# Designed miniproteins, single chains, part 110

Each design is a single chain, and the fold is of that chain. pLDDT is the mean over its residues in the fold that is shown.

## One batch from the design tools (miniprotein)

Design m3833
Fold by ESMFold2-Fast:
Structure m3833 (fold): chain A 93 residues (1-93)
Amino acid sequence: SLQAELDRAIQEAIEYAKKGDVPKAAEAMRRAGELASQDGNSQTVARVIGAAFAAAGIYAENKTKDETDFEKRLDALSEALNEIVGAAARGGK
């Protein structure tokens, strides 16, 4: 089902983000965006957006776990948001 494929794409994106693999997290999130576009449901789109933000946050936190400088932590988050959320948006086209 589309929901099972979407669940898998989101899970893969989060798993790759935990491992620090932004390109693979972005690829999985692009797939999630594609599936959300096919579904045509605003709730599914909202879910993918939330998942993309969560994956970016997980990556940034793991990358900067020992960092006390707010700007360095926010820079890591900004980079991950551009890659992962941008990929979801590209999939949704």
Scores: mean pLDDT 85

Design m3834
Fold by ESMFold2-Fast:
Structure m3834 (fold): chain A 69 residues (1-69)
Amino acid sequence: SLEEEYRRAIIELVREAVDKATEMGLSDDEIAELVQRVADAAVQAFREGKTPEEIREAGKAVFDEFLAR
């Protein structure tokens, strides 16, 4: 179902963010901040009626901005 696609997109996005941040040696506090920002962006896009792909794009944009520090 479409709801399953949304759920999967958000879960995969958060998992990718955690895995990559862990690989990069970020602290638990930094990982928690990153996850919160990515999740907030994904949930906001979902609430705005965005597609699963647009939700992934929104979360990845926030992730990329965080890692560019």
Scores: mean pLDDT 80

Design m3835
Fold by ESMFold2-Fast:
Structure m3835 (fold): chain A 104 residues (1-104)
Amino acid sequence: SLAEIDARIDELIKELEEILKKTKDPMVQGLLKSAIEVAKEARENPDEDLIGVLDIVAAILHLGSKIYEKKGNKEMSELEKKAADTLHEISALLRERRALVEQA
């Protein structure tokens, strides 16, 4: 189960890297680059503060998605929403991983 969690986190990080390649907004690119680095660090060193940073970035991306939706930019709205949803899944899996490591 720990190996399955790690494999799923790695897959979700790759999904974020693919979203980053499709993103043309420099602020969103910066947020995604930072989130990818934090997710990789949190996977190696479970830390609630690092996981909390991913939750904050997800919230910012959700807000950005709504702003792009209002501007009629559906492509950017959907990319930011997908990135936020992916970060929420990574955050949940990192907390599950941390709980398993702390019980060992």
Scores: mean pLDDT 87

Design m3836
Fold by ESMFold2-Fast:
Formats: C-alpha cells, sequence, structure tokens
Structure m3836 (fold): chain A 99 residues (1-99)
C-alpha cells in the first residue's frame, strides 16, 4: 500500500466522526474494505518486494501498515454504526492475530 492510500483511509475514518447517519454506513464500509486490503498486504509482504526504482515515496513497513490498520479500526469502533460493530471487531481480531 502507498502512503496516499493510508492517508485516504485515515481521512475516511475522521470523516466518519462528522458524517450523517446515511454517509456513516457508507464510509464505514469503505474503511473496512481498506483495512482488509492492508491486512492482505501484510500476508504477502515477504513475497511482494516493491521496486523503488521510480523514486516514489518509500513503501510502508509492516509495522506502519499494522499501526494504520489499528488506528482505522479504533476509529471505526468509535464512530461507525452499531450494526457494523461485530464485523469491525472481527477485523480488529485479525489484526491482533497478525501482530
Amino acid sequence: MSLREAIVLLMLTVALGFASDEERERLAKEVIEGVKKFIEQLDKADQLKTDSRFGSSPPLSKEELLKIAKLAVDNLLRFAPESMREEIEKVKKEIEEKS
């Protein structure tokens, strides 16, 4: 994952705190999908050695990916609708198992 994707994910979690009830459910789903992508990258990190030849921002480390995923999940638990709490807690447990 790029730094840009991480920033977008974190911005979406902040937006949850200010969103209407209808927007909050949509944003929460997007954040959950983003966190799942971060978790999938952790599983494949040793196989996906990113090539830095193009001078792009350095790829996020495994620790940085975990910290971002944990922050996103904590914000989801705080701001997302109660109907999504169980799904969010499952994602949180998956992150803890990979830590």
Scores: mean pLDDT 71

Design m3837
Fold by ESMFold2-Fast:
Structure m3837 (fold): chain A 97 residues (1-97)
Amino acid sequence: VDDELKKILDEYNTLLQKFNGKDGPVLDSVKNRMGDLYRDALRDPSVFSSLYNDMRNLANEYSPLYRKVKDIRDWWMKMLGHSPVGDLERLMDQAAK
């Protein structure tokens, strides 16, 4: 685990908490799954796409949060650097209309 991901996730969490109506359990679920989904995305990009689509839909009503979601996606692209990430991005683009 590097400080880049930690910083992005911390900022994402701070923004979510600033928007009243966001639940700790929902945020914890998302954060906990992100660690496991790194492995899962290597095997099934559709699972990763579903999570990111949910995060994007949530963030779409809150523009500062949307920027952090993109930061998280960009970090994942750096880490994977291959086809699974490309497939994920295509799935996200399809879902994010």
Scores: mean pLDDT 50

Design m3838
Fold by ESMFold2-Fast:
Structure m3838 (fold): chain A 73 residues (1-73)
Amino acid sequence: MADYWIDKAVEHYKAAREALAAGDVETAQKHLDEANRYYLKALMVDPDPRRANEGAARLYEALTGKPLPPLAS
């Protein structure tokens, strides 16, 4: 299920943010590479637009620490 791959991508994006906050750019880059790999797997397994939007919102929050803004311009 795409949820499994999204969960893994979220974990790695969070780890990348923590590494960047600590000044460890090398570790952050490794986590970003893994997160992107898992995100691509999620897109390949479940092309449902509704679940893709839900996954994108979770990944955005994991990466930025803020919720995805609504689609109001």
Scores: mean pLDDT 70

Design m3839
Fold by ESMFold2-Fast:
Structure m3839 (fold): chain A 85 residues (1-85)
Amino acid sequence: SQLYTPNPELQAILQEAGATKEKYSLLEILELIAKWARDQGLLDPEDPTVVDVSGTRLGELFGVDTLDFSKIDELAALIEKHVTR
């Protein structure tokens, strides 16, 4: 699997979720973002697929108000703007 280096802003967010590595797969980054959202209290158990990130550091970094975890390909494309190979 391809590994990526997060930019400093994304790395700081991933570290808040417990990230300790320098390089991650896209799936590992997605899992860390989901953990970060849970830790911030942003996940609704009745609607866990769409997360409101408006006003958060992650929302500001990605330039979005919501993340849809059912659209993995769209999330991967968004993450790839903030990582290097």
Scores: mean pLDDT 83

Design m3840
Fold by ESMFold2-Fast:
Structure m3840 (fold): chain A 61 residues (1-61)
Amino acid sequence: SELDELLAEAEAELSPELVAALRRLIDIWRQSNPNWSEEQQVAFARQILAWALAEQRRAAA
C-alpha cells in the first residue's frame, strides 16, 4: 500500500526514534478516526514525514 511504501521511505531516511514517533502518531490518528480513507491517512502521514525530515535536518545543522 502507499502507506507501507511511505513508512519504508521513512525508515530509510529517518532516525529510529523519529520512525517510531511517526508510527505512533499514525496509529493514534487511525484509532481516533476510523472513518478516514486510505488516501486521507497517506496525506496525513506525508505531512508528518515532511515535518520529521525538516526536524532531522535542523538537528543535523
Scores: mean pLDDT 78

Design m3841
Fold by ESMFold2-Fast:
Structure m3841 (fold): chain A 78 residues (1-78)
Amino acid sequence: MKEQMIELIEAQVEQILKRAETLPPEYQKKVREEVKKIKEKTLEELEKAKTRQEMLQVASKGIQEMTEFYVKVEEEAA
């Protein structure tokens, strides 16, 4: 379960960074830095999670935070 959650988080990071390549360099840097911080925090919280439900909640929250940040930056860049 934990390994599957890590894979899901890493896949979402990769997708966001790939989409961010279409943004101006300044916004690309902003997305990379914040997404990296959210990823690191989410993985640390995942290490502390003991149940399947906790692992799912941690991963879902991290993915949501990364996605919401990306959408906000994309709207600012438009």
Scores: mean pLDDT 83

Design m3842
Fold by ESMFold2-Fast:
Structure m3842 (fold): chain A 90 residues (1-90)
Amino acid sequence: MYKEKAEEALRRGRELLARGDLKGAKEALMEAMKYVDELSKEDPKEAAKLFEEVAREFQALADREPDDIDRGVLLIQSGVARTVAKNLKK
């Protein structure tokens, strides 16, 4: 269940980013990260793969963000997701 919800939220985030809706994309990626975190309690290896995908999408959103502070926050979120993914693979 959480895997499908995370994948749907990630897909929505990508679509919103493609349309230039940075706020909507951020909200969708935050939702995806929440579902991936829940999945990590049941299936840490699958969650690690999805955290890596979430990290890439936060990086893509940060690359489109014109505000320095907001971009910094998105890059931190990308880094956190990448770090959690590495820890779940151990």
Scores: mean pLDDT 85

Design m3843
Fold by ESMFold2-Fast:
Structure m3843 (fold): chain A 81 residues (1-81)
Amino acid sequence: STTDRALDVLSKGVEEAAAKAPLTPEVQALVMKAANLANQGDLKGAAKYLEEAAKAAEKAGQTEVAEVLKKTAKEIEKLAE
């Protein structure tokens, strides 16, 4: 299903981001919100929260984490179309 694919993309993206640097509590909270929305079929909401997670990572100086999360958000947004 589209939901299963979105959750797989999200899981892989989060794993890739965490490999760059440990995720801050703020980034983790936003990622959890994105995962919950994706599981409910709200892929646009999931992408929005991943974009907010990327912004939080950028504010924390984690540029590579932010880029991975931003890429993941775009992939999920494409699945919402």
Scores: mean pLDDT 87

Design m3844
Fold by ESMFold2-Fast:
Structure m3844 (fold): chain A 65 residues (1-65)
Amino acid sequence: MRLSDEEVQEARERLLELEATPGAFERYTDPETGETVYRLVLEDGTVLEARSLGELLAKLAEALK
């Protein structure tokens, strides 16, 4: 459950690459809850959604394994 520093660093590097890619990283407001949702589209078409960047980073780190 808790990520190692190496896993966090690798996920951060991948997230920065995806943030620089148009359409791969999105931020929107959920119309049902009013909360900010972060969406990430991976190279294989997998979609990750989270309510915080930290949660998104954790999901990305798991997806990279």
Scores: mean pLDDT 74

Design m3845
Fold by ESMFold2-Fast:
Structure m3845 (fold): chain A 74 residues (1-74)
Amino acid sequence: GLIFPSEEELEEFQKMASEVLKLGDEVDKENPDPVFSAKLVGLIVRAVGDLIEGNFEQAKKDLEEAKKLIEEHK
């Protein structure tokens, strides 16, 4: 069966994911790039997958990689 994260892990993930989505939207509005947008979405999908599988540490790393992609796209 699926491993569900703890309430604390879910809240932390939601906060990180919300920040990534906000920063990604801001950067995309300033410098629209469909390749960047596709890569960012791919990293977020990977993070959600890792979270659902109970790999919270990997899910966080995936979101950190997404944040790094946003910083590099500025």
Scores: mean pLDDT 79

Design m3846
Fold by ESMFold2-Fast:
Structure m3846 (fold): chain A 89 residues (1-89)
Amino acid sequence: YEELAERLVAAVAAAIADPRLARLMQEAVRAAVAGEAAKAAGDEAAVAAYEERLRALEEELEKLPPEVREAAEATALEAMRPVVEEFLA
């Protein structure tokens, strides 16, 4: 999971030119991957903490204009897709 998080974060950083958007997306990816790792380990308290962190980051992204947020999300998803596919292979 740590290696997956690092590669996803690197992909997002390379794809998103705005440094503030890149930071928010990187933190969201880290929280999401950490939440999945905690879920796999059965750590319900950690899962709840990462879900709360992810929700706070989503609220911060929702303060952006919808078109900017949607474009950044689409760019991040496209950049992360090959990394996720490699890890699932």
Scores: mean pLDDT 77

Design m3847
Fold by ESMFold2-Fast:
Structure m3847 (fold): chain A 71 residues (1-71)
Amino acid sequence: DRVRAVALVNRYDTDGDGRLSRSEMIDAMQSIGISRATANRLIDRYDTDGDGYLSRAEAVRALVEAIRIAA
């Protein structure tokens, strides 16, 4: 669900910089029942730049996948 993924990104973008850190993404994914191990695997898949941050678009895609796994 893209709408739910966007809401999670907005909630956990604590710095408001339009990117989510690995820690923010793990917190968001754990809030919906995803394990830390699974969250790290998803983040690694979508962290194309390898800098430990996801763009909003990458974060939304990762969270859509996480929501599908959590269901």
Scores: mean pLDDT 75

Design m3848
Fold by ESMFold2-Fast:
Structure m3848 (fold): chain A 63 residues (1-63)
Amino acid sequence: MAPEIEAVGADAGEALERARRLLAEHGPRVRLTLTGSDAAGLARMKAGLEASFPEMEVTARAT
């Protein structure tokens, strides 16, 4: 089963940077939750990460 990992940032860029570090450590077969205040930016990042890493499950959550 893929590990569940959360990356949190104040904006989409911070969340993406944390996600990249987690992917480097755990590989692309992870369940990744992106959390931040920019819902549109998080949705764009989710689409980009899923396109680049099709084995990864990505959820975007705006707070």
Scores: mean pLDDT 69

Design m3849
Fold by ESMFold2-Fast:
Structure m3849 (fold): chain A 79 residues (1-79)
Amino acid sequence: MPVVLVATGSRGTEAINEIFQRGGRVYAYPSGLENAIKDAQEGKDVGILSKNKKESEKAAKEIKEKAPDAEVRLITDDM
């Protein structure tokens, strides 16, 4: 099951390093969203960086709807 990290803030920056270490790709929201969905549908670990919590929630929802087999994790500094 692929892991998709949807990230913002300092905690998100730390989490993105784990995706790089797994050999996954990191994209920016919103322009990278389609590529993140495609990689997740292919069973690849993916990171996506957003500017704020609302963008993170929108990205997580789209990825979960389009790649339901992916484990979507939302990482923000307000946790």
Scores: mean pLDDT 77

Design m3850
Fold by ESMFold2-Fast:
Structure m3850 (fold): chain A 79 residues (1-79)
Amino acid sequence: SSSINGVIAKVADDLGVSRDTVRRQIPTDIQIQQQMLRQIDQAIDTLNSTPGNTDSDRQSIQDLQQFRQQIRQIIQRQQ
């Protein structure tokens, strides 16, 4: 989704790496995993604080929540 791609892009910018590096390193890099969780939480908070939640905003929140659960599972399993 565009919301997930936005989080990946922001993590890439924050860490000074490419988006492909972020995507590839999600299963193994704890720094990337932690930064992903931080950016997901910020994105959800921003969407929740925005007046007039649209269907698009609700879908973005759902996508981000699901992605957050996936990252948490990766951290727990240390894949």
Scores: mean pLDDT 82

Design m3851
Fold by ESMFold2-Fast:
Structure m3851 (fold): chain A 116 residues (1-116)
Amino acid sequence: SISITESGGGTVKAGGSVTLSGKISGADLSSHLVSWWQQRPGQPRQWLGSIDAATGEVELHPRYEGRLTLSVDVSNQTAYAHFTNLQPEDSGTYYLALGVGVDAIYGEGTTLTVVA
């Protein structure tokens, strides 16, 4: 079976930076597209960006251009999302997914709280 475990959440001050990571087991990361998502209470999951581990191609939601960097370490089966200039509205649970859309496999999430 495939499993995804995110980490790196916690409490961060507004204007700060954080790196979230996701470890993938049961699938070869090097041949897959991965995506990062934010879930806020009572709201649908919002797509933030995707990276193709085979090519290194990155697509970001326009809101996150200049504030989010995506990378992968295929040898360690880990994907990273580095956020800068965090705002209180960036608070939520963050998910790494293997793939994009309806067939994507999501991890259990890591929670980020951004305080003023």
Scores: mean pLDDT 88

Design m3852
Fold by ESMFold2-Fast:
Structure m3852 (fold): chain A 74 residues (1-74)
Amino acid sequence: MSLKEVIDEVGHGAGLRAASAVLEGFLAGDPEKGRREGLEALREAAERGQLPPERVEDALKRIVDAVERILKQS
C-alpha cells in the first residue's frame, strides 16, 4: 500500500520511473501528464516482461494513490 511497496512489486527501475513521473506531474499542477508518463513507463516494463500487462493499470492506480497520500501529508 505504500509507494515503496508498489515500486518493489513493479520492479525498482520501472516503478521508480513511474512514481517520479506521477509525482512531478502533481507538483507541476499537471497530474494528467504525470499519469500518462507513468503509464508509459509501466507499459515499457510490461513489453520487456518485467510486469504482467494485466497489472499495468492497477500498478498505476496504486502509484497515483500513494503519491496523493504523500502530498496530503505535507
Scores: mean pLDDT 77

Design m3853
Fold by ESMFold2-Fast:
Structure m3853 (fold): chain A 97 residues (1-97)
Amino acid sequence: ASRDIPTLEEAKELAKKYKVPIIKVSTGKELRNAVNKVKSPAIIEISNGSLLLGYKYFFKEYMDKKLVFYSKVPSEAFVDSHLNPVTKEELEKILSA
């Protein structure tokens, strides 16, 4: 099945269109601080997708926030605050809220 997977460039364009912040984090502490303090909607660019393994233990506190996480490594991915992969259409819907 064809998946409409967003690119980082498309995400940056949508973030600019909807005036959504993009916050870059490189540690689990920075990730937790960012999700706690950011206004939704927001994109959080993480240096490594493995940081989301820690997030899954506290994501229930933040599930109501309209957050999208982006990582390029180990594989390029966009996931929502429920850790579900997002399509380009879902990304725009989250960011336009």
Scores: mean pLDDT 77

Design m3854
Fold by ESMFold2-Fast:
Structure m3854 (fold): chain A 55 residues (1-55)
Amino acid sequence: AAQTVIIKTSDVAKLTAALKAAGATILGTSGNYVLAQGDLAAITAAAKAVGGTIL
């Protein structure tokens, strides 16, 4: 099942690349925030690897 999450980051481009590599779909970005949809475990692992915080 796909879940939608908001992730805060200091580097949106780096986080977006990591999320796409993990199979997530990027729904949007605003400032330091990325809205992504996909597998929560994969998104969480990718976000933590690049210093992102899931809200």
Scores: mean pLDDT 83

Design m3855
Fold by ESMFold2-Fast:
Parts: sequence; structure tokens; C-alpha cells
Structure m3855 (fold): chain A 74 residues (1-74)
Amino acid sequence: FPKLSDEEIEALFKEMDKNGDGTVSLGDLAAGLAKLGVATDGDFGSLIVQADKDRDGKLDYEEFKELVRALEAS
């Protein structure tokens, strides 16, 4: 997984946040990361669940940034 700058992470988040409400759905997140060539396997699902701390099926910017950083550490 390539290391992204904070600006690149914010730009990616805004592209996936089609509603402009400051959150992205888990489905939109998975599709967006797949476009970047990120492998989505069983462990990826676990990382998404861990990032969704509110258990509402959506990630805010801080949860999204934490997920990206976890993927970079892999």
C-alpha cells in the first residue's frame, strides 16, 4: 500500500463523500480503495470494522484516516 499524504487522504475522502456530509459509507469506501489497487481480503473487513468505532456503517474523516494508516502499516 503506497504511503499517502494527509492532503491525498483528504482528497480521496472528499471524492467518496458524494453527499458532502463528512462521512463515507463502508460500501463506497471499499469501492474507492479497490480503485487504488488495494487488495480487499478477509483482514480488510476486520480493519473496516475496527475503524467504524460508532458502529453506524459510516466512517468520518478521522476514522477513514486511521483505516488508511492501518493499511499503510501492512
Scores: mean pLDDT 69

Design m3856
Fold by ESMFold2-Fast:
Structure m3856 (fold): chain A 91 residues (1-91)
Amino acid sequence: SKEMKLVQIGMLVIAASTDARLYVRTGNPKLREAAIHTLDLIAEMVARYAPEKTAEVQQLVDQLKQALRNNSPLSTIDQIFQQIHTVIIEM
């Protein structure tokens, strides 16, 4: 169901956030790769199950991928994840 897919998207956000936070703490590029991969999966699932939110989620995903690539502070990364979470709750 759509409801089950929205729960799955929420779980992916938690997974990406966990890997991103560990990346910021450790500098391990494998954790950055994992977080970015999961963010792309989130965008793909939103495009499929909540297409009206696709552009908004894609912009936030792209901002977050750039923040991770630029080694932005954890506060910046957490702020963008909070924005993604807010959009997903509204779906």
Scores: mean pLDDT 89

Design m3857
Fold by ESMFold2-Fast:
Structure m3857 (fold): chain A 81 residues (1-81)
Amino acid sequence: SMPSVEEWEAMLDELLAKITDPAARAALEELRRAGVAYLSDPAPSEAQENRVLALYLRTLALLSPEQRALFAELLRKLQAS
């Protein structure tokens, strides 16, 4: 099932608390906002879905391997909710 807006924001807040790099934090904040917009829309467009995916991939490129592993673990927990 799709995560709630609250679950998405809580996950991103947990990740943001552990990341100090300004570029990575800015990318995560943008991903957070795009995800909220996507999850809040009763009929999200392909453009909104593609934007979230593009921001997700960009965020991964800015994270260290350890930070990517943390993000993957948080996403796993979100998917299991």
Scores: mean pLDDT 83

Design m3858
Fold by ESMFold2-Fast:
Structure m3858 (fold): chain A 94 residues (1-94)
Amino acid sequence: SSAEEKIAKIEELYRETLARLGAARSVEEALAILDEFLKRVEEIVELSEELRQKIRDGRANAAALARAQPEAARTYLATFAHDVRETVIEHIKS
């Protein structure tokens, strides 16, 4: 795919993920939605090992925050998904 096609796929996946996070009934369901998002991002774009490690570290932090404050879990996970989207789009444009 061209860079523009990859960016469009990431944007569509991100919008779909936000809608699914908004409908999540539990922290564990929200984390499963986030994990599916991260998996599908890697299917669209080949990431460097450094970028994969940053995403793994950020996911672990977001999961810890979501479990510590379940009432804010959607916000923490949506914020992390946003950060992944920004970082991956920047990587594609490079």
Scores: mean pLDDT 89

Design m3859
Fold by ESMFold2-Fast:
Structure m3859 (fold): chain A 93 residues (1-93)
Amino acid sequence: MSAADVEGAIELAREAVRLTEDVLAGKSSPSKVAAESTAAELLAMASGDERVIELVREVSRLLDKAIDAYQKGDLKEAREYLEKARKLVEELE
């Protein structure tokens, strides 16, 4: 398994979390989060590490839920999903 692909997937997942914080603050767009999440998933798949693939996909799912909650006006729920995604990214390190 490629350590570089794992490290790249984790870095892009962390960037997706950071960009989602910016979306919730009105400073970025959901499309930028989607781009970084997709890149993270592709690198996770390239690594062949099923645990990394599963965790990166779960991070993407939680960020989608955070943005959906934010768009519905539930900032508390959005922050809870964002925090769950952040903790999962820390587990990938």
Scores: mean pLDDT 84

Design m3860
Fold by ESMFold2-Fast:
Structure m3860 (fold): chain A 69 residues (1-69)
Amino acid sequence: MTYEERYELVLKVLKDLLEQGVPLEDIMKSIIESLKEEKDEETIKAVIEALKELKAPKKYIEEFEKLLE
């Protein structure tokens, strides 16, 4: 899976969950828990870009940026 494919998948999943009324906080918690085990840099970058596209609060973007460092 390329970065572009991963970004599109992440963005679609986030949009679908938000449209269904799942709180952003719950979505972020689940993704962070998953990424703590795998620490896939491409997925982390894709999530950051998707959150920026969706205009998510800076605090969530910063949590994912910490995972890259």
Scores: mean pLDDT 78

Design m3861
Fold by ESMFold2-Fast:
Structure m3861 (fold): chain A 89 residues (1-89)
Amino acid sequence: SMEAKKATEESFARLRATKPEDLDLTFLELMMEQMKKLNDPETVAEAVRHYALEILNVDEETAEELAQLAKENFEEALKRMQELVKEKG
């Protein structure tokens, strides 16, 4: 759809304007904005788990804790993940 294309173009524009050291943080924020719109806790948990393992490089236990937190308290999960991205840099 045209709306999906515009959203994709906007996301790429934000990534392109982002400093290399902030790319992981910008990607996290874009992903979480999309997950909030979906309003599907299981899909949110899977996205958070995947990001934590692949981008944050945390262990499986920490990734699962973040995934469960995202289902129970989305804003707290986002805050914790933002802190972990900043600590990684």
Scores: mean pLDDT 78

Design m3862
Fold by ESMFold2-Fast:
Structure m3862 (fold): chain A 82 residues (1-82)
Amino acid sequence: MLSPENMFQAVLTGAEENEEKAKKLYEEGKYEEAYQTLEDTAQGLLEASKYLKSLGATKLAEQLEKRAQELKEKAEEIREKA
């Protein structure tokens, strides 16, 4: 069983990797793939946030919710280019 802190770190690392992937897709003109990657990543962070709240890790969950919102905002900016 992962500790809340280990789960938090793992999902943030994955989100950073996916954000860099989306940037590369954007540079290649693959706008739909880029914003979809960010939207899917944001959804994953929100699901992880719900699980962390169930474990009592409310502060870590709030950080993931904020990160998910930031990724959704970036996805919307890219979607305007698609």
Scores: mean pLDDT 84

Design m3863
Fold by ESMFold2-Fast:
Structure m3863 (fold): chain A 64 residues (1-64)
Amino acid sequence: SMDDIFEQLLSQMRSIVEEGIKNDDLEGAAERVQSLAYQAEKAGLITPEQGQQLIRDAADLLRS
């Protein structure tokens, strides 16, 4: 389902954020999550709202 795909993307987003924090590359992590969200939305895998949620969740984690 779309929800299963979104859960997979949330897991990928968390991995990108963890690598960014580990490597002190917060800007690069943010850019990778934005690219992930954009590509998934363009492919019709997620809604625009889900794409924005990925970006917001990543930004919150990167500020922690």
Scores: mean pLDDT 86

Design m3864
Fold by ESMFold2-Fast:
Structure m3864 (fold): chain A 62 residues (1-62)
Amino acid sequence: DRAEATRRALLAAGASEEIAEAAAKGVAQGGNSTGGMAGRDLVELGVASREQMDAVMAAAGV
């Protein structure tokens, strides 16, 4: 659920498929409840844009 939603949100925000998929995996692993690891994974994967981050957080349920 959240992983697929996150991947779709990143793709819609303009991220590449590779980045979107990797970020979605990170969110699914950490979950929005944790936030710590998932958030760092998103930044490490290049999700630095405010719009991209907002879309991912919304999709992850934050």
Scores: mean pLDDT 59

Design m3865
Fold by ESMFold2-Fast:
Structure m3865 (fold): chain A 99 residues (1-99)
Amino acid sequence: SMTKHVEEEPKEIMRLILRLVRMLWDTDAMLGEVSEEQAAAAEEVLARAEELVRQGKTKEAYELLVNSPETAEATEVALGVVAVLLGTSVEEVIERIKK
């Protein structure tokens, strides 16, 4: 019960971040601000991050998103949004992901 709750919180936070990053990319693509090649590269990173989250490797998923040029900026924006939604700081959101 307690172990399951601890595992679910980081996964839920990462799923929200991934959803927001995809939404930002979809918006940029609709506005014509990204190339097909950039969109394809971002999709590969997002697909790998989603698989890591599925495996419970939320810290690795976070590091992949932050260190990949294709997703880094959108991930920083998503972290800010999640921090506001949770009524906390970006640092606290990152700490919860690393649990």
Scores: mean pLDDT 79

Design m3866
Fold by ESMFold2-Fast:
Structure m3866 (fold): chain A 88 residues (1-88)
Amino acid sequence: EELKKEAEEALEKLKSTLLEVFKARVANPEAYPALTAETLNELGERSLEPEELIKKGEESEDKEKYYKEAIEKAKELLAELEALVAAS
């Protein structure tokens, strides 16, 4: 359960950060030149992968493997998003 909770928390942080960045960019696109609508859409689509990994973990005997992969993917995407914000 702890790994599942950590994976869910990592995914929620990614989703909330994506939403906040999207809102900030809509309010002032010129403040985020490194963040295009295409890049944000791509990151949004890629955020579905850790969500699917959590679901696979729930249905699988290899729960730990899938939850760890979900955590890694969510953290990787969040780091990429944060780097793009910093580059702006």
Scores: mean pLDDT 81

Design m3867
Fold by ESMFold2-Fast:
Structure m3867 (fold): chain A 96 residues (1-96)
Amino acid sequence: SMEEELKKLQEIAETLERYLRKLKDPSVTAKPEEVKEYEEAKKEAKEIVEKELSHLSDEEIRELLATRDEQPEEYIKFDLILRIAYLLREIEELEK
């Protein structure tokens, strides 16, 4: 269902955001169980981004954002996927 899909996307985004914060703070070390959680979230994020965004042009992305008031659930899903893509890119740049 859309509700279950949105919840999963939100959980992935939150996990990647926690990982990004740890990468930006050199005084904080991740526990082994947290590292496994981060790696699984990265893997799922890569699969989602490739599936959902690889077929979209910049124009199609702009059109989806313009219709958010007519399709609030589709907009929330799309916004979460864009956020996941952004977080994934930032993490990859910081991993050295």
Scores: mean pLDDT 77

